# Designed miniproteins, single chains, continued (3): the designs that were tried, part 49

Each design is a single chain, and the fold is of that chain. pLDDT is the mean over its residues in the fold that is shown.

## One batch from the design tools (miniprotein)

Design m9672
Fold by ESMFold2-Fast:
Structure m9672 (fold): chain A 99 residues (1-99)
Amino acid sequence: SEKELEEARKKGEELKKALIELTKRMVEATKKNVAKLASDPKLAQEVLDATRTAMRALAEHLEEAGEKLSKDEAGKIVAEAMREAAEEGLALVDKLVAE
């Protein structure tokens, strides 16, 4: 029904917001940890690289989960929200690493 599709859009937006907020918190935590390593640029870079690798792995898992959810119209809406969250999250991490 149209009501089920509207519910899926609302849940997709809430999920997207939650995933982006989680990514923002991780980025802020990484910035604080890297600032403590100002005297060790190599270790700071390793922390940034590990964070980028972990976020790419998370984005890949979200895309795989989205494919499994894409069995119907409601699942496709949620999958698209997950894909958008992954793209925005990776952009935030790439900006952090590029500094």
Scores: mean pLDDT 77

Design m9673
Fold by ESMFold2-Fast:
Structure m9673 (fold): chain A 95 residues (1-95)
Amino acid sequence: EIPKGMKVIEWLEKQVKELEAKVKAGTASEADKERLGILYAVLGFLYAILGKLDEAQRLTVKASQYPVSEELLKKLEAAKTFPEIIKIVYDFLNS
């Protein structure tokens, strides 16, 4: 859930920090690790669109170290536009 008045990037960064804390504490589930990987990839993509290429590259490298759902990959392969990709990722993170 994205709180009213919060920017999408700020919400995503908050989710990353919470999941990173769980990973550091050794309490992260496999689902938590998968979500963290997806969040890194989404933030990396958004920073690339904003022209923040250094941040985008760092986040993409982090994302590559985490597992990705085959179900999510199949949905992304079927997407034809950036809004469709964003919706698929948002629905995945909110389910």
Scores: mean pLDDT 74

Design m9674
Fold by ESMFold2-Fast:
Structure m9674 (fold): chain A 69 residues (1-69)
Amino acid sequence: SLVEKARAILEENRELASSSDDPEVKRLLSFAESDFEDLVSADEAGDTERVVASILSIIGAKEDLRLLV
């Protein structure tokens, strides 16, 4: 499931953010969590394009977090 894969990536984002007190890191994590909520909503609506866009956004947040931590 794409939702299951996105959840795993979000957990990786949380793990990366957990070692940092940087407000920017907390902001990026907040956006990733919001994107995951949008993904769940899109999956429930059957909107595959929105699901894919949300997953890509969550992956992007992981790459940004890796640059900051």
Scores: mean pLDDT 82

Design m9675
Fold by ESMFold2-Fast:
Structure m9675 (fold): chain A 102 residues (1-102)
Amino acid sequence: EPSIFERWIENYVDNLIKLIREELSKRLTPEQVDAVVKALEERKPLFIEIAKELAEKYPDTHPFKIALALGNAITEFARAVVEGREISDEELKEIAEKTLKY
């Protein structure tokens, strides 16, 4: 059964994907926006796993700060998709962890 933290992170990710769709819709075609959103939705399980790993590794870090760090990784992933480049799972984890250490 998903923890309260996992359910909260899933809700955060869903809301961030909606915000990214709205923001990108101002400057990209509907086809480009749909491609980015689909890529983000396909990586949603990875985003939840990154948040869980960060919470376990940094137990003294406030959950809100973990969400913000994850948000930076999700935003960088969206940017990469728009630019036609690929980001590895390891690279996404590094982006999130670097944001926490910032």
Scores: mean pLDDT 87

Design m9676
Fold by ESMFold2-Fast:
Structure m9676 (fold): chain A 62 residues (1-62)
Amino acid sequence: MDKFKELEQALLNKDIEKAKEIIQELLKEGVNKIYIRSIIDFYKPFLGDEWTKPLYDILDNS
């Protein structure tokens, strides 16, 4: 799925605005929150809490 590839690329580039947009699109398509969270969790050590917190907030409020 191209959107998962785009999400991973956005996370690697620390493009949090792009990552937020992709997460919202995935949620609209009915993708499981747990799966999206697992991708964010994988990149959490690289990004840190400040960058991952806004992404988790989108998942938890959607």
Scores: mean pLDDT 80

Design m9677
Fold by ESMFold2-Fast:
Structure m9677 (fold): chain A 63 residues (1-63)
Amino acid sequence: SKEILENLLKTLEKQIAEIQKELDELSKKVAGGDEDAAKKKTFLERQLERYKKKAEEVKKKLE
């Protein structure tokens, strides 16, 4: 269903925005020398790339 794909895309875009915000906060902590924040930042950067790829695939299916 096109509607299911549109709703999935909106969810993915929301997740991408939330991860970007969290990465901005973590970048400040990493600059302060927080090793745990650095590890979490690396994990979230990988998650961001995964969600971006999924969003592109959904956009392609909607066209």
Scores: mean pLDDT 86

Design m9678
Fold by ESMFold2-Fast:
Structure m9678 (fold): chain A 115 residues (1-115)
Amino acid sequence: MEEKLKELEEKIRKYLDELMEMIREGKPLEEIKEKALEALREILKFVGFPEETIEKVLELFRNEDIESLKELIKEAAEKLGVPEELLKLILDFVDKVKELLDLAKELEKIEKELE
């Protein structure tokens, strides 16, 4: 469990670093969203979520329904017996990804206002 927790933390950090770099490079919001979906899929798959649940989570993310997405993750984690420490990392990752996407949207808006 401790090794799996550490590996999950390393995966999360890698994906957050990649998303931050894409934002710094001025990548299109659509590319940043696609990388976020890839990251979320790989993290949920690593923790052992069923493919059917992962697809529903990705659909909610595409629709920007973050609250329903977090509730689905919590419910699925409880049914699968996912350790609370792993669940907490996944939910924190979702929150951080949302913050980065909100930052990317705000930067795009500021650039348009300065033109």
Scores: mean pLDDT 84

Design m9679
Fold by ESMFold2-Fast:
Structure m9679 (fold): chain A 89 residues (1-89)
Amino acid sequence: KVEELKEKAEKYINTARAYVAAARISSQKDVDKALEFTKKAEEAVKNARKYADEIQKLDPELGAELRKKVDEVSKEVNDVKAQIEARKA
């Protein structure tokens, strides 16, 4: 069970990073499209955090490490979103 939850958490972390990359590329030509990608990245971060929290109940050390990764990606999403919003203004 823990292995499945870990795979799901890592999948969502990778999904969030992919959307951050897509948002950066899209921001050069289509700011609204780039903001849509940041929203999808935010959803992926939420899902990753849910799985990390579930893992922490079963394996506190692994859960804490995954939560750190989620926080790092969450910061990346916030940073790219702020950059895109600044271009729109």
Scores: mean pLDDT 84

Design m9680
Fold by ESMFold2-Fast:
Structure m9680 (fold): chain A 88 residues (1-88)
Amino acid sequence: SMIEEAKKKAEEKGFRRQVILALASLEVEMERDPEKREEYQKRIDALSKYLKTPEDKEEFERYRAAFDARGRILDKKTIDNLLKKIEE
């Protein structure tokens, strides 16, 4: 049905936004803590394959700039939970 398709698209859009937010957070954190670069890079590589459109890249750059300017990043637990969902 049109309602079920709209719900699925909204859920997919929400998931994509979480991936973009996690990527932006991880890149900012990696720049602040270079000693953990290898750990962060593995997580970035796992998530970056979900960025497929120019719009996704623009959204990523906006979030990255916002996290950098605000000094706020996503907590490790939020990122780890997202990665677990991707592996399932």
Scores: mean pLDDT 71

Design m9681
Fold by ESMFold2-Fast:
Structure m9681 (fold): chain A 61 residues (1-61)
Amino acid sequence: DPLTEQIIANLEKLAEYLSKTLSVDEALEVLDRVQAQIERLHPDHAEAIRKAFEELKEKIK
């Protein structure tokens, strides 16, 4: 799905930026808040979004 792919690509860029500017704990808090908001707005894409966020959080740890 093009929308899900675009969201994932933008999230990877966001995670890289956050890792550069924030502590690990702060970056993870921002990603948790963004994940909750995106899952609420796109419930039909929730599984793919959840998987992408899990991968991003592991990279930041």
Scores: mean pLDDT 77

Design m9682
Fold by ESMFold2-Fast:
Structure m9682 (fold): chain A 67 residues (1-67)
Amino acid sequence: HHMEEEAQRRREAMERLKTEIKKYLDESEVDPEAAAQKIAELARRAMRELGLTPEEVSDAILEAQKE
């Protein structure tokens, strides 16, 4: 049960991360430097607070870029 909860929590965290990254990618056309900093902060926070691996965070960023 705990393993299933953890997997679900990770999936939800990745989807939330994708949504937030997507929002800042849209804003990057106005201020790309600020958007890049915010995306980097989100990635760092997700790894620290949610226990996502660098690979998971990288996948979320790539998926956000694809739509």
Scores: mean pLDDT 74

Design m9683
Fold by ESMFold2-Fast:
Structure m9683 (fold): chain A 78 residues (1-78)
Amino acid sequence: EEAIKKGSELAKELLANPDDPEVRAKAEQAIKEFDELSQKYKDDVEKSLAYDIGSALILIAFGVIKAIERSEEARKKR
């Protein structure tokens, strides 16, 4: 639950501020922390799943940002 909320908040923050290096670094760190916590709580399926979902939400946001960056680069080329 908390992991899902934080993942969702970071995903929204990334989408709102895609060019902010601090937001990007914060999200990348959160993914690493969630992945480590998912491994740590492997035997607690509910907790592990929550961390996996939180990480997935941030990864989806990064995917969208990468698509936006590619679109912007293409526009800058003309």
Scores: mean pLDDT 77

Design m9684
Fold by ESMFold2-Fast:
Structure m9684 (fold): chain A 90 residues (1-90)
Amino acid sequence: MTGEELKKKYKSLEEALRDLLGRFVSDKPEDYSIGLPAGTEIGGVKIPSLEEFKKMSKEDLIKYLRELAEKSPNPALQKRIRELLEFVEL
């Protein structure tokens, strides 16, 4: 799926994060976190909350997602993060 297709399918970054990360994102709409606690590391990359993702600049978010995708031990999560990266880059 291209970033252009993702932007057409999802109206917001929050909606895209919920869908693309799936079971790795909290089911509680008030806390919106990846299913691992904030500060947990995947391949040496720290997991911020969805709120912290919203506070990041576009460049910082792209840089973070690239590092997380590269270092992710889970191929399914890596694929979902790459799809989200394409969404943010456009």
Scores: mean pLDDT 58

Design m9685
Fold by ESMFold2-Fast:
Structure m9685 (fold): chain A 62 residues (1-62)
Amino acid sequence: SMSKEELFKRAVELSETDDPSKVDELLSILEEINDPRALPLVDKAILLDPNNVEAWNLRARL
């Protein structure tokens, strides 16, 4: 399994694509990280797909 730091690196790479089709993969990684340090990347997911309920739920949990 990937380390938390490897997961953060992958999440940043996905966020830099600015591709809404990558949001589900990004959110899957951010849920696995499950750390408030991921909040800026959750906010990026919301920016790319503001109707994504999973992104808003994750933001509320962190």
Scores: mean pLDDT 83

Design m9686
Fold by ESMFold2-Fast:
Structure m9686 (fold): chain A 87 residues (1-87)
Amino acid sequence: MKEAKIAVYTALLEALEAALAGDRAATTAALREYYRLLAEALEALTGVPVEVPSDEEIEAQAEGLLALPREELERAKAEAEKRIEEL
């Protein structure tokens, strides 16, 4: 479980770093991996299958991250890093 949580937050960090760099393709790819890992972790924990968002939904979320102010992305990144340290 702990390793699965680290993998999820690491993928989220990659998405946030890509968004900070303004790299749409990297942000989308990292979010896709994040949702895949999150669905696997939640299914393992609950025993209930969790649906991964569609490609269209993931692309919309990537657009949302790219539109956030730098300060908000850096704050989210710091919070995700803290979550990894606390696991």
Scores: mean pLDDT 80

Design m9687
Fold by ESMFold2-Fast:
Structure m9687 (fold): chain A 80 residues (1-80)
Amino acid sequence: SKEIKELVEELVRAAIENDTKKVIELKKKLVELGLDEKAVQAIALAARVPLEKAEEVLESLDVPEELKKIALETIKKVKS
């Protein structure tokens, strides 16, 4: 879904910027759209760790492959 992709990208940016209020709102929206709460939390955590650790965080928390791709591409784009 384009909407899910855009919200995941926003969540990554908000987490990197340490915008706590925006992170909470975006997590709520993603969960309301049917995403697993643990996967959404994992994406926010991955955005806050060093880039080389981001994939390991997403793997260890069983984030679905499609969401993992969107999160990693956005993290690389923002942190590179």
Scores: mean pLDDT 84

Design m9688
Fold by ESMFold2-Fast:
Structure m9688 (fold): chain A 62 residues (1-62)
Amino acid sequence: MEAEGLAVAEENRALLARGEVPAPVEGEVGEVAREVGEKLREIGDGIEEGLRSGDMSLAALK
């Protein structure tokens, strides 16, 4: 229903297919940021498990 938002999304996709891209950061840097986010999630899970089990060594992770 939001034609303007859809048009912008399709235009960006058309630019990529045409060989033109406004800012590569949305493709390349965005993927790196997602990988970092997943790693932070795993680290957080490890810390919680350490605290629950009483393992202070694991809780030292950052």
Scores: mean pLDDT 58

Design m9689
Fold by ESMFold2-Fast:
Structure m9689 (fold): chain A 55 residues (1-55)
Amino acid sequence: SRAEIVEELMREFGVSRAAASRAVDDAEAFLRGFGVEATPERVLALARTILEMSL
């Protein structure tokens, strides 16, 4: 679920819930914009990339 992805990102990167949630929102918006299916696996992978680029 979305909540599970947010909690995983918080544990992995040591970021706040707000930062993790924003990364998930941005990842979902990006995938939707490119017409790519926003699977949990793709959302998690892209959100990780967003956080890596932000930190």
Scores: mean pLDDT 84

Design m9690
Fold by ESMFold2-Fast:
Structure m9690 (fold): chain A 80 residues (1-80)
Amino acid sequence: ASDEQVKELTKELLEKLPEVKNEEELIDLINELLGKLGLSGDDALEAAKKALEELLKEDLSPEHKEMLEKVLKRIEDLLN
């Protein structure tokens, strides 16, 4: 995935994150945005990983940080 695609994914996730209530909704949102960017397979997983790592640097609620950390671990397991 390109740096531009990762930045766009990060921006869209940050803008929509307040509407996300649980881990499954976060996964659904990530998959929707990856599809819009034309990303699939390992490129999609790498883009999602980089975007979630970038989001974890932002001032987020503890609930959103926990959701992001759980989804990031799932992505890391799929890549390893």
Scores: mean pLDDT 83

Design m9691
Fold by ESMFold2-Fast:
Structure m9691 (fold): chain A 68 residues (1-68)
Amino acid sequence: SMEELRAWADGVAAALEAEFGDAALAARVRQTLLDFLDRHPDASEDELLAQVLRELARARAEVAARKA
């Protein structure tokens, strides 16, 4: 359901905020995931997983760049 998908996006953002201490980064990832869901309402579980992994890779790269 859309409610479950939004709760999932909230959970991903909360985990990122807890791990990196960056509320702005977490909020941006959350919004990007919600935008993806709005644009791709028929997205498969594989497509959703791929998007999560893509956003996690981007978040990790940004955190690494800020600490370098």
Scores: mean pLDDT 76

Design m9692
Fold by ESMFold2-Fast:
Structure m9692 (fold): chain A 92 residues (1-92)
Amino acid sequence: SMEAERERFIKELEDALERAPGILAEAEEALANETDPALRELIRRAIALARRLVERLKEALEAAKTDFEKAKEILAEAKAELAPEYAALMAA
């Protein structure tokens, strides 16, 4: 059902957002301990990308409370917007 789909969507976003602060803290620690300038730039870019994703996930979660179709649209748009930078980081 649409209600069950919405509940799963919300739970997946909530689970991702609950884990995000810990992952970001580990990435910030990695950045603080890295001495290679090229690797520091890659970690900084990854942190910036992750922070942008977190903000979009928060927007999608809030939208899901009143408009599930809009929430899915926000998540799809975020994935499309962030895909080029994610691909560039994976290729580096």
Scores: mean pLDDT 89

Design m9693
Fold by ESMFold2-Fast:
Structure m9693 (fold): chain A 65 residues (1-65)
Amino acid sequence: ASEAGRAIIEAAKAGDAAAAREAALRLHQMTGSPVAVLAAAREALKASGDEAAARAAIDMAHQLR
């Protein structure tokens, strides 16, 4: 967990949608839970204010269902 969730937040703060998607994949691989990815993406939105990068992580979580 939380390490991979932090990677989504850092990618969102950098405005890097591709990095946010890769971090979301990693978090899902580690936890097996799309819910964990969605929670991390919401934290990324709150921390970064970059909705586009956070949305990329959310979209990836939906694909992992």
Scores: mean pLDDT 71

Design m9694
Fold by ESMFold2-Fast:
Structure m9694 (fold): chain A 119 residues (1-119)
Amino acid sequence: MTPDLAVLLLHNDEEETRFLLPRLQALPPETKRVAVERTPEVSPEVRRLIEEAGVTLVRFPIPPLSELSEAERKEVIDELMARVAEAAGLKPGSRVLTLGVARLGEFRGVIAASGIYKA
């Protein structure tokens, strides 16, 4: 099934960004594409790679999910999804594909549990 939105979760890593951007770009043109930078600092090269790929960059530092309660995790993911949806021009109920570093399974589960978007 084609996702409505593909979200790339980043940790300011140039090699990871270079590896994942082609996968994001290989998705159908109707899929909206957003990169979320989870660190407070973003290298100029990472920013350039994202901008040149035509991907919208959203800066949203995410605390470690393991340090949050279930309710706090839902609030953080709901806020993130609201900002991502606004940046991508999406509506609630849209299907979201998440790409990036370790703990993607945890993020997908929480995104699905938010009820705003389906992972």
Scores: mean pLDDT 66

Design m9695
Fold by ESMFold2-Fast:
Structure m9695 (fold): chain A 62 residues (1-62)
Amino acid sequence: AAMAAEEAARRKKLIELGKKYDEEVNQSKNEELQATLDSLRKKLEEMNAKIEEYRKKVEELK
């Protein structure tokens, strides 16, 4: 009885720590995703400048 209660208390603490860790990992991944999106936005702006140059060239040829 006493031993089982002590084991249950330790298990509960480990489960709570695991849940906290999972939440922190999910938050970290969301931050990494946002950083990746920002990087991709900059690359898209650079590509759009190139596309705009070619678009004007195509319009002159039509």
Scores: mean pLDDT 77

Design m9696
Fold by ESMFold2-Fast:
Structure m9696 (fold): chain A 79 residues (1-79)
Amino acid sequence: SAATDAELAKMRAASKERLREDIKNYLQKVRDETKKMEATGKAKEVYEKQVESMREFLIEYYGITEEFFDEVLKEVEEE
């Protein structure tokens, strides 16, 4: 029904906003933790692998778009 479709759309939107916040928090944590590894010369490689692993996981298992992930990543990298 139209009412059911509207409720499902609202739930999906709310879930997507929560997921965005969780992704942002995770990416910020990974960024900060890998910065502590700069002395090892591996910080950039570890960061890039963690970001790509998260991207692939969320696209495959949560059905988010690459565009959605990249917008969140951009927000983190600009802060």
Scores: mean pLDDT 77

Design m9697
Fold by ESMFold2-Fast:
Parts: C-alpha cells; structure tokens; sequence
Structure m9697 (fold): chain A 71 residues (1-71)
C-alpha cells in the first residue's frame, strides 16, 4: 500500500540521518531524528510494520553509536 511504501521510505531516510549524525559526533541531532522516526512509525495503521520500523531505527541507532565510539 501507499502507506506501507511511505513508511519504508521514511525509515530509510531517518536511519541514514541517525547514522550520519552519530558518525559526525552529533548525538543530540541523532536523538531528534530517532524520535521523529519513532513518531512516524507509531502513526502507522499496521502494528506489525510499526514495531518492525521502530526496531529497525533502534538497531540503527545502537550500531551507529557503537561504530562512532570506536573512532
């Protein structure tokens, strides 16, 4: 559906923004993008897709932060 495709596009966008912000040392900006992405996911009508999107954003934040802390 159009709603499902829009959610997928937005999750990719927020995941990229979170990753870039964390790798640049901007944790505050990364948190803002994470919170925006979670709100978008929570507004989705399908609870399974909503939870999957939130988990994807959470994992992106975790892995990008771990990678940034190595450098």
Amino acid sequence: SAEDEELKRKVVKYANEITEALLNGDEEKAKEYYEEGVKVAESHSDPELSQGAIEALKNTYKFAKEEAEKK
Scores: mean pLDDT 84

Design m9698
Fold by ESMFold2-Fast:
Structure m9698 (fold): chain A 108 residues (1-108)
Amino acid sequence: DPEALARAAAEQQRQQQLERGRIREEVVEEKLSPEEIAEKIVELFREEGNDRAAELIEEIYRELKAAGYSDEAIKAALLSAFFALEAGLSDEEVRALARRAAEVAENA
């Protein structure tokens, strides 16, 4: 039944959009650690089949943690990277925005 298949596809797409929205709301909450935020964003991108975006988030987290940025700065960078990836920005633009967000948060 083509109509039943179309309805099933539409429902699956709706469930994916709801899950994306839920994770987005969770990662914006101030109570989450940088590690928890990174893990949730990585899991979302891997579930969407976007392994490149997941890898980029992991790399940004590791680099900023190794550089000694505060938890607040790392959170700001991860959220900036997440929204930039959602907006379809390039890997270079995502990294630049994440670094800028970390620097601004560290100096606030």
Scores: mean pLDDT 79

Design m9699
Fold by ESMFold2-Fast:
Structure m9699 (fold): chain A 87 residues (1-87)
Amino acid sequence: EEALEKVKKIAEEIRALSDHPAVLGAADSLINAAEAEKRGDRVTAANYLTAAQILAVAASLDPRVSPETAERILKLVKEADKIIEEA
């Protein structure tokens, strides 16, 4: 469960940065991607990673999310993506 545990920690960091629905959705999508990866479902994992990236970008464009917070979320999503792809 190394990849899933790492992604869960990243998702917790993302949730701590903002309660914006798109931010929370990105965190949930990352966990779903890691769970799909764990069971060998590469297609579902890729779809959830795409959803997480789209939601993170949407949050970054919302003025309710500061540019600093948006940059941190995008970085954390990219880090989780790398962990899942290398699993």
Scores: mean pLDDT 86

Design m9700
Fold by ESMFold2-Fast:
Order: C-alpha cells, then structure tokens, then sequence
Structure m9700 (fold): chain A 63 residues (1-63)
C-alpha cells in the first residue's frame, strides 16, 4: 500500500509538471488525493495529499 502510494505520488508530480493550466493541476491533485484515500488511513492520506498540494504550488510557480 505505501509503496503504491509513493508510485502514485511520483506519477502525479510528473503529470502536474506536464499540466498546461492551474485548473488541470488542481484536478490531478484532487484525483490523486482520492486514490490515496482508498489505499491509506485518513491521516496518512491527508498528509501526503497536502505534500502534493505544496509540490504542485511550487511547480506552477516555476512556470
């Protein structure tokens, strides 16, 4: 479960880097958060989703 969660996060980061808009990046974060919620306990899912949100904000700021 945890290894799959990290794989999903890595793929989400790649997708966010390729995203053409902030709206698209937000959809990727939301979709990934739902996937993490189905694999992990609520606390772990929330923490990893928050990390992804911060990563997305940094990536978008660099564009």
Amino acid sequence: ALEEAFRILAEAVERIRAAESEEEARRIVDETGRQLGSLLNPGAAAQLTAELERAAARILAEK
Scores: mean pLDDT 80

Design m9701
Fold by ESMFold2-Fast:
Structure m9701 (fold): chain A 87 residues (1-87)
Amino acid sequence: MIKTIKIPINSAEELRKFVQELIEQIKASTDPAKIHELVVITYIALHEAYEAGIISREEALRLQEELNATIKELKVDVPLIDLRPPP
């Protein structure tokens, strides 16, 4: 593997800003493949931040729901990644 996704996130505020920037890029895109890539990056960022304890379970679910609402608004058929937090 020659490419890794790194998130420069040290706080919940930085994560929220990063997620909002990705959502804006998703909204600006008309290419389903690009939208799918951005959705995957957002899910990875949310998952890593949650696992690192940067955000609460409730905040992670809220941001994931905001992402899913954006996808539904765009009416694109992109596969969803299940980021259900552990019990």
Scores: mean pLDDT 69

Design m9702
Fold by ESMFold2-Fast:
Structure m9702 (fold): chain A 100 residues (1-100)
Amino acid sequence: SMEEAERIARGVAEAMKKAKSDELKRQMAESVAAYFLKQGIEAAKIAVKQMVETDDEVGELFVEAMEKIDPEAGKVVREEYLRTKKELEEAEREAKLKAE
């Protein structure tokens, strides 16, 4: 289900944030990208959205890993990443304006 994909993606993103080295983060991103690719492109799109919402750097690493494994799937996931990142940046700017 979509809710299960969101929960799994969020949990993995939090684990990636706690990784102590950039190399370990990239290796985790490759494993996670391979997992979601096996679940299907719709699951991969849900995953990138949740990862970007958790941490932009984690989301970027996930997209890079997907592009490396499957360039066609990576292109679709990159488009979802860019859309989600823009929405989050706009929401953050609005929140800061309302706080001050």
Scores: mean pLDDT 83

Design m9703
Fold by ESMFold2-Fast:
Structure m9703 (fold): chain A 83 residues (1-83)
Amino acid sequence: ANPLASPTADAKEAQLIQAATLAERAKMTGNPVLEKRADELLDALRAGKNDEAIALYNELKPPLDTVLAAQDAAEAAMRSAAE
């Protein structure tokens, strides 16, 4: 949107680290759709396709956030039942 603004190297590096972390987290969910998307994101990162990796990160994040929120709710319910 801004042709003169480039993300700082630090901001872009943080985004790539977040993308890798998100991909690993998605694989840990056991959801085959999220796992496949995580593998695509990791492949883009390994290929140095940073812009594609950021796009895949933005596509993966909403469904992963939904799954993680459901897991967090289930964990909270189990803790409440155990106490």
Scores: mean pLDDT 74

Design m9704
Fold by ESMFold2-Fast:
Structure m9704 (fold): chain A 75 residues (1-75)
Amino acid sequence: MSKEEIMAELERIVAEAKARIARARTEEELNAVVQETEARIRPLLEALKDDPEYMNRAMQLVQALGEFVAARLRA
């Protein structure tokens, strides 16, 4: 996969995770989505780790997802 293909896959996974988190009715459902999402993005982050530009873009997506999860838990 190209780095742009990896980024597109990361963006797709994060968008799907946000939609699933928004639909989660219990903290257990939310935690399950988070764990599944972390497992899916981990190998993609590893593939980008040696490229600071792509890693920075990927980490911004991960941080935005983390803030979305935190906001959901505070509601």
Scores: mean pLDDT 82

Design m9705
Fold by ESMFold2-Fast:
Structure m9705 (fold): chain A 95 residues (1-95)
Amino acid sequence: MKARAESEPVEFEVPEDATLTIHVRADRGRAEALLNGQVVARAEGGSTATKEVKLPAGTYTLRVRVESDEPARAVATVLVNGEIVAQAWAEAPAP
């Protein structure tokens, strides 16, 4: 049985047309970072995926999902101009 978890939504604001850096990492299994419900980055267990996305000014929602055959934790972090503006965590217990 696969363990699955999804973070609660984390809302953040982009004040100008900006390039966002999105990091996603899972310790095990697979992690996905979602922006406004759309998958923007994926990482395999033990690795970090980094994506750059250019977005217009507005309010955005970050979520992270993790799926693993073992207990796993995933984190997604959004940076604007090198500053952390949002971070989401998901922890999947043992199945």
Scores: mean pLDDT 81

Design m9706
Fold by ESMFold2-Fast:
Structure m9706 (fold): chain A 103 residues (1-103)
Amino acid sequence: LEGNVAASQAAEVVSATGLPATPAGAAVLTMDDGKVYVVGVAVVTDPATGEPVRLLLTLEATKVERLPNGSLKVTGTLTVTNLETGTKTVHENVVVVLRPLPA
């Protein structure tokens, strides 16, 4: 991530559309320039090898909505980084609904 983190909020992924893997936990990062990112790590099984692969999920928000129940709906561009190979893939129009975790 470029820039300094101004705020960080731990969150649980409640639902997602266009997300290739669900992280066990996520953080909502607000940058000092006002940009919002959702970051998480997921572990998936490589279908070719059967080995576990760690994926870094970085969602750059294009739209952020606070829902009436206190959940956060984030729409944006997802970058998936394979932490074993360094390969990056980009997914457009990913939507995640996050429940903030207590401090």
Scores: mean pLDDT 78

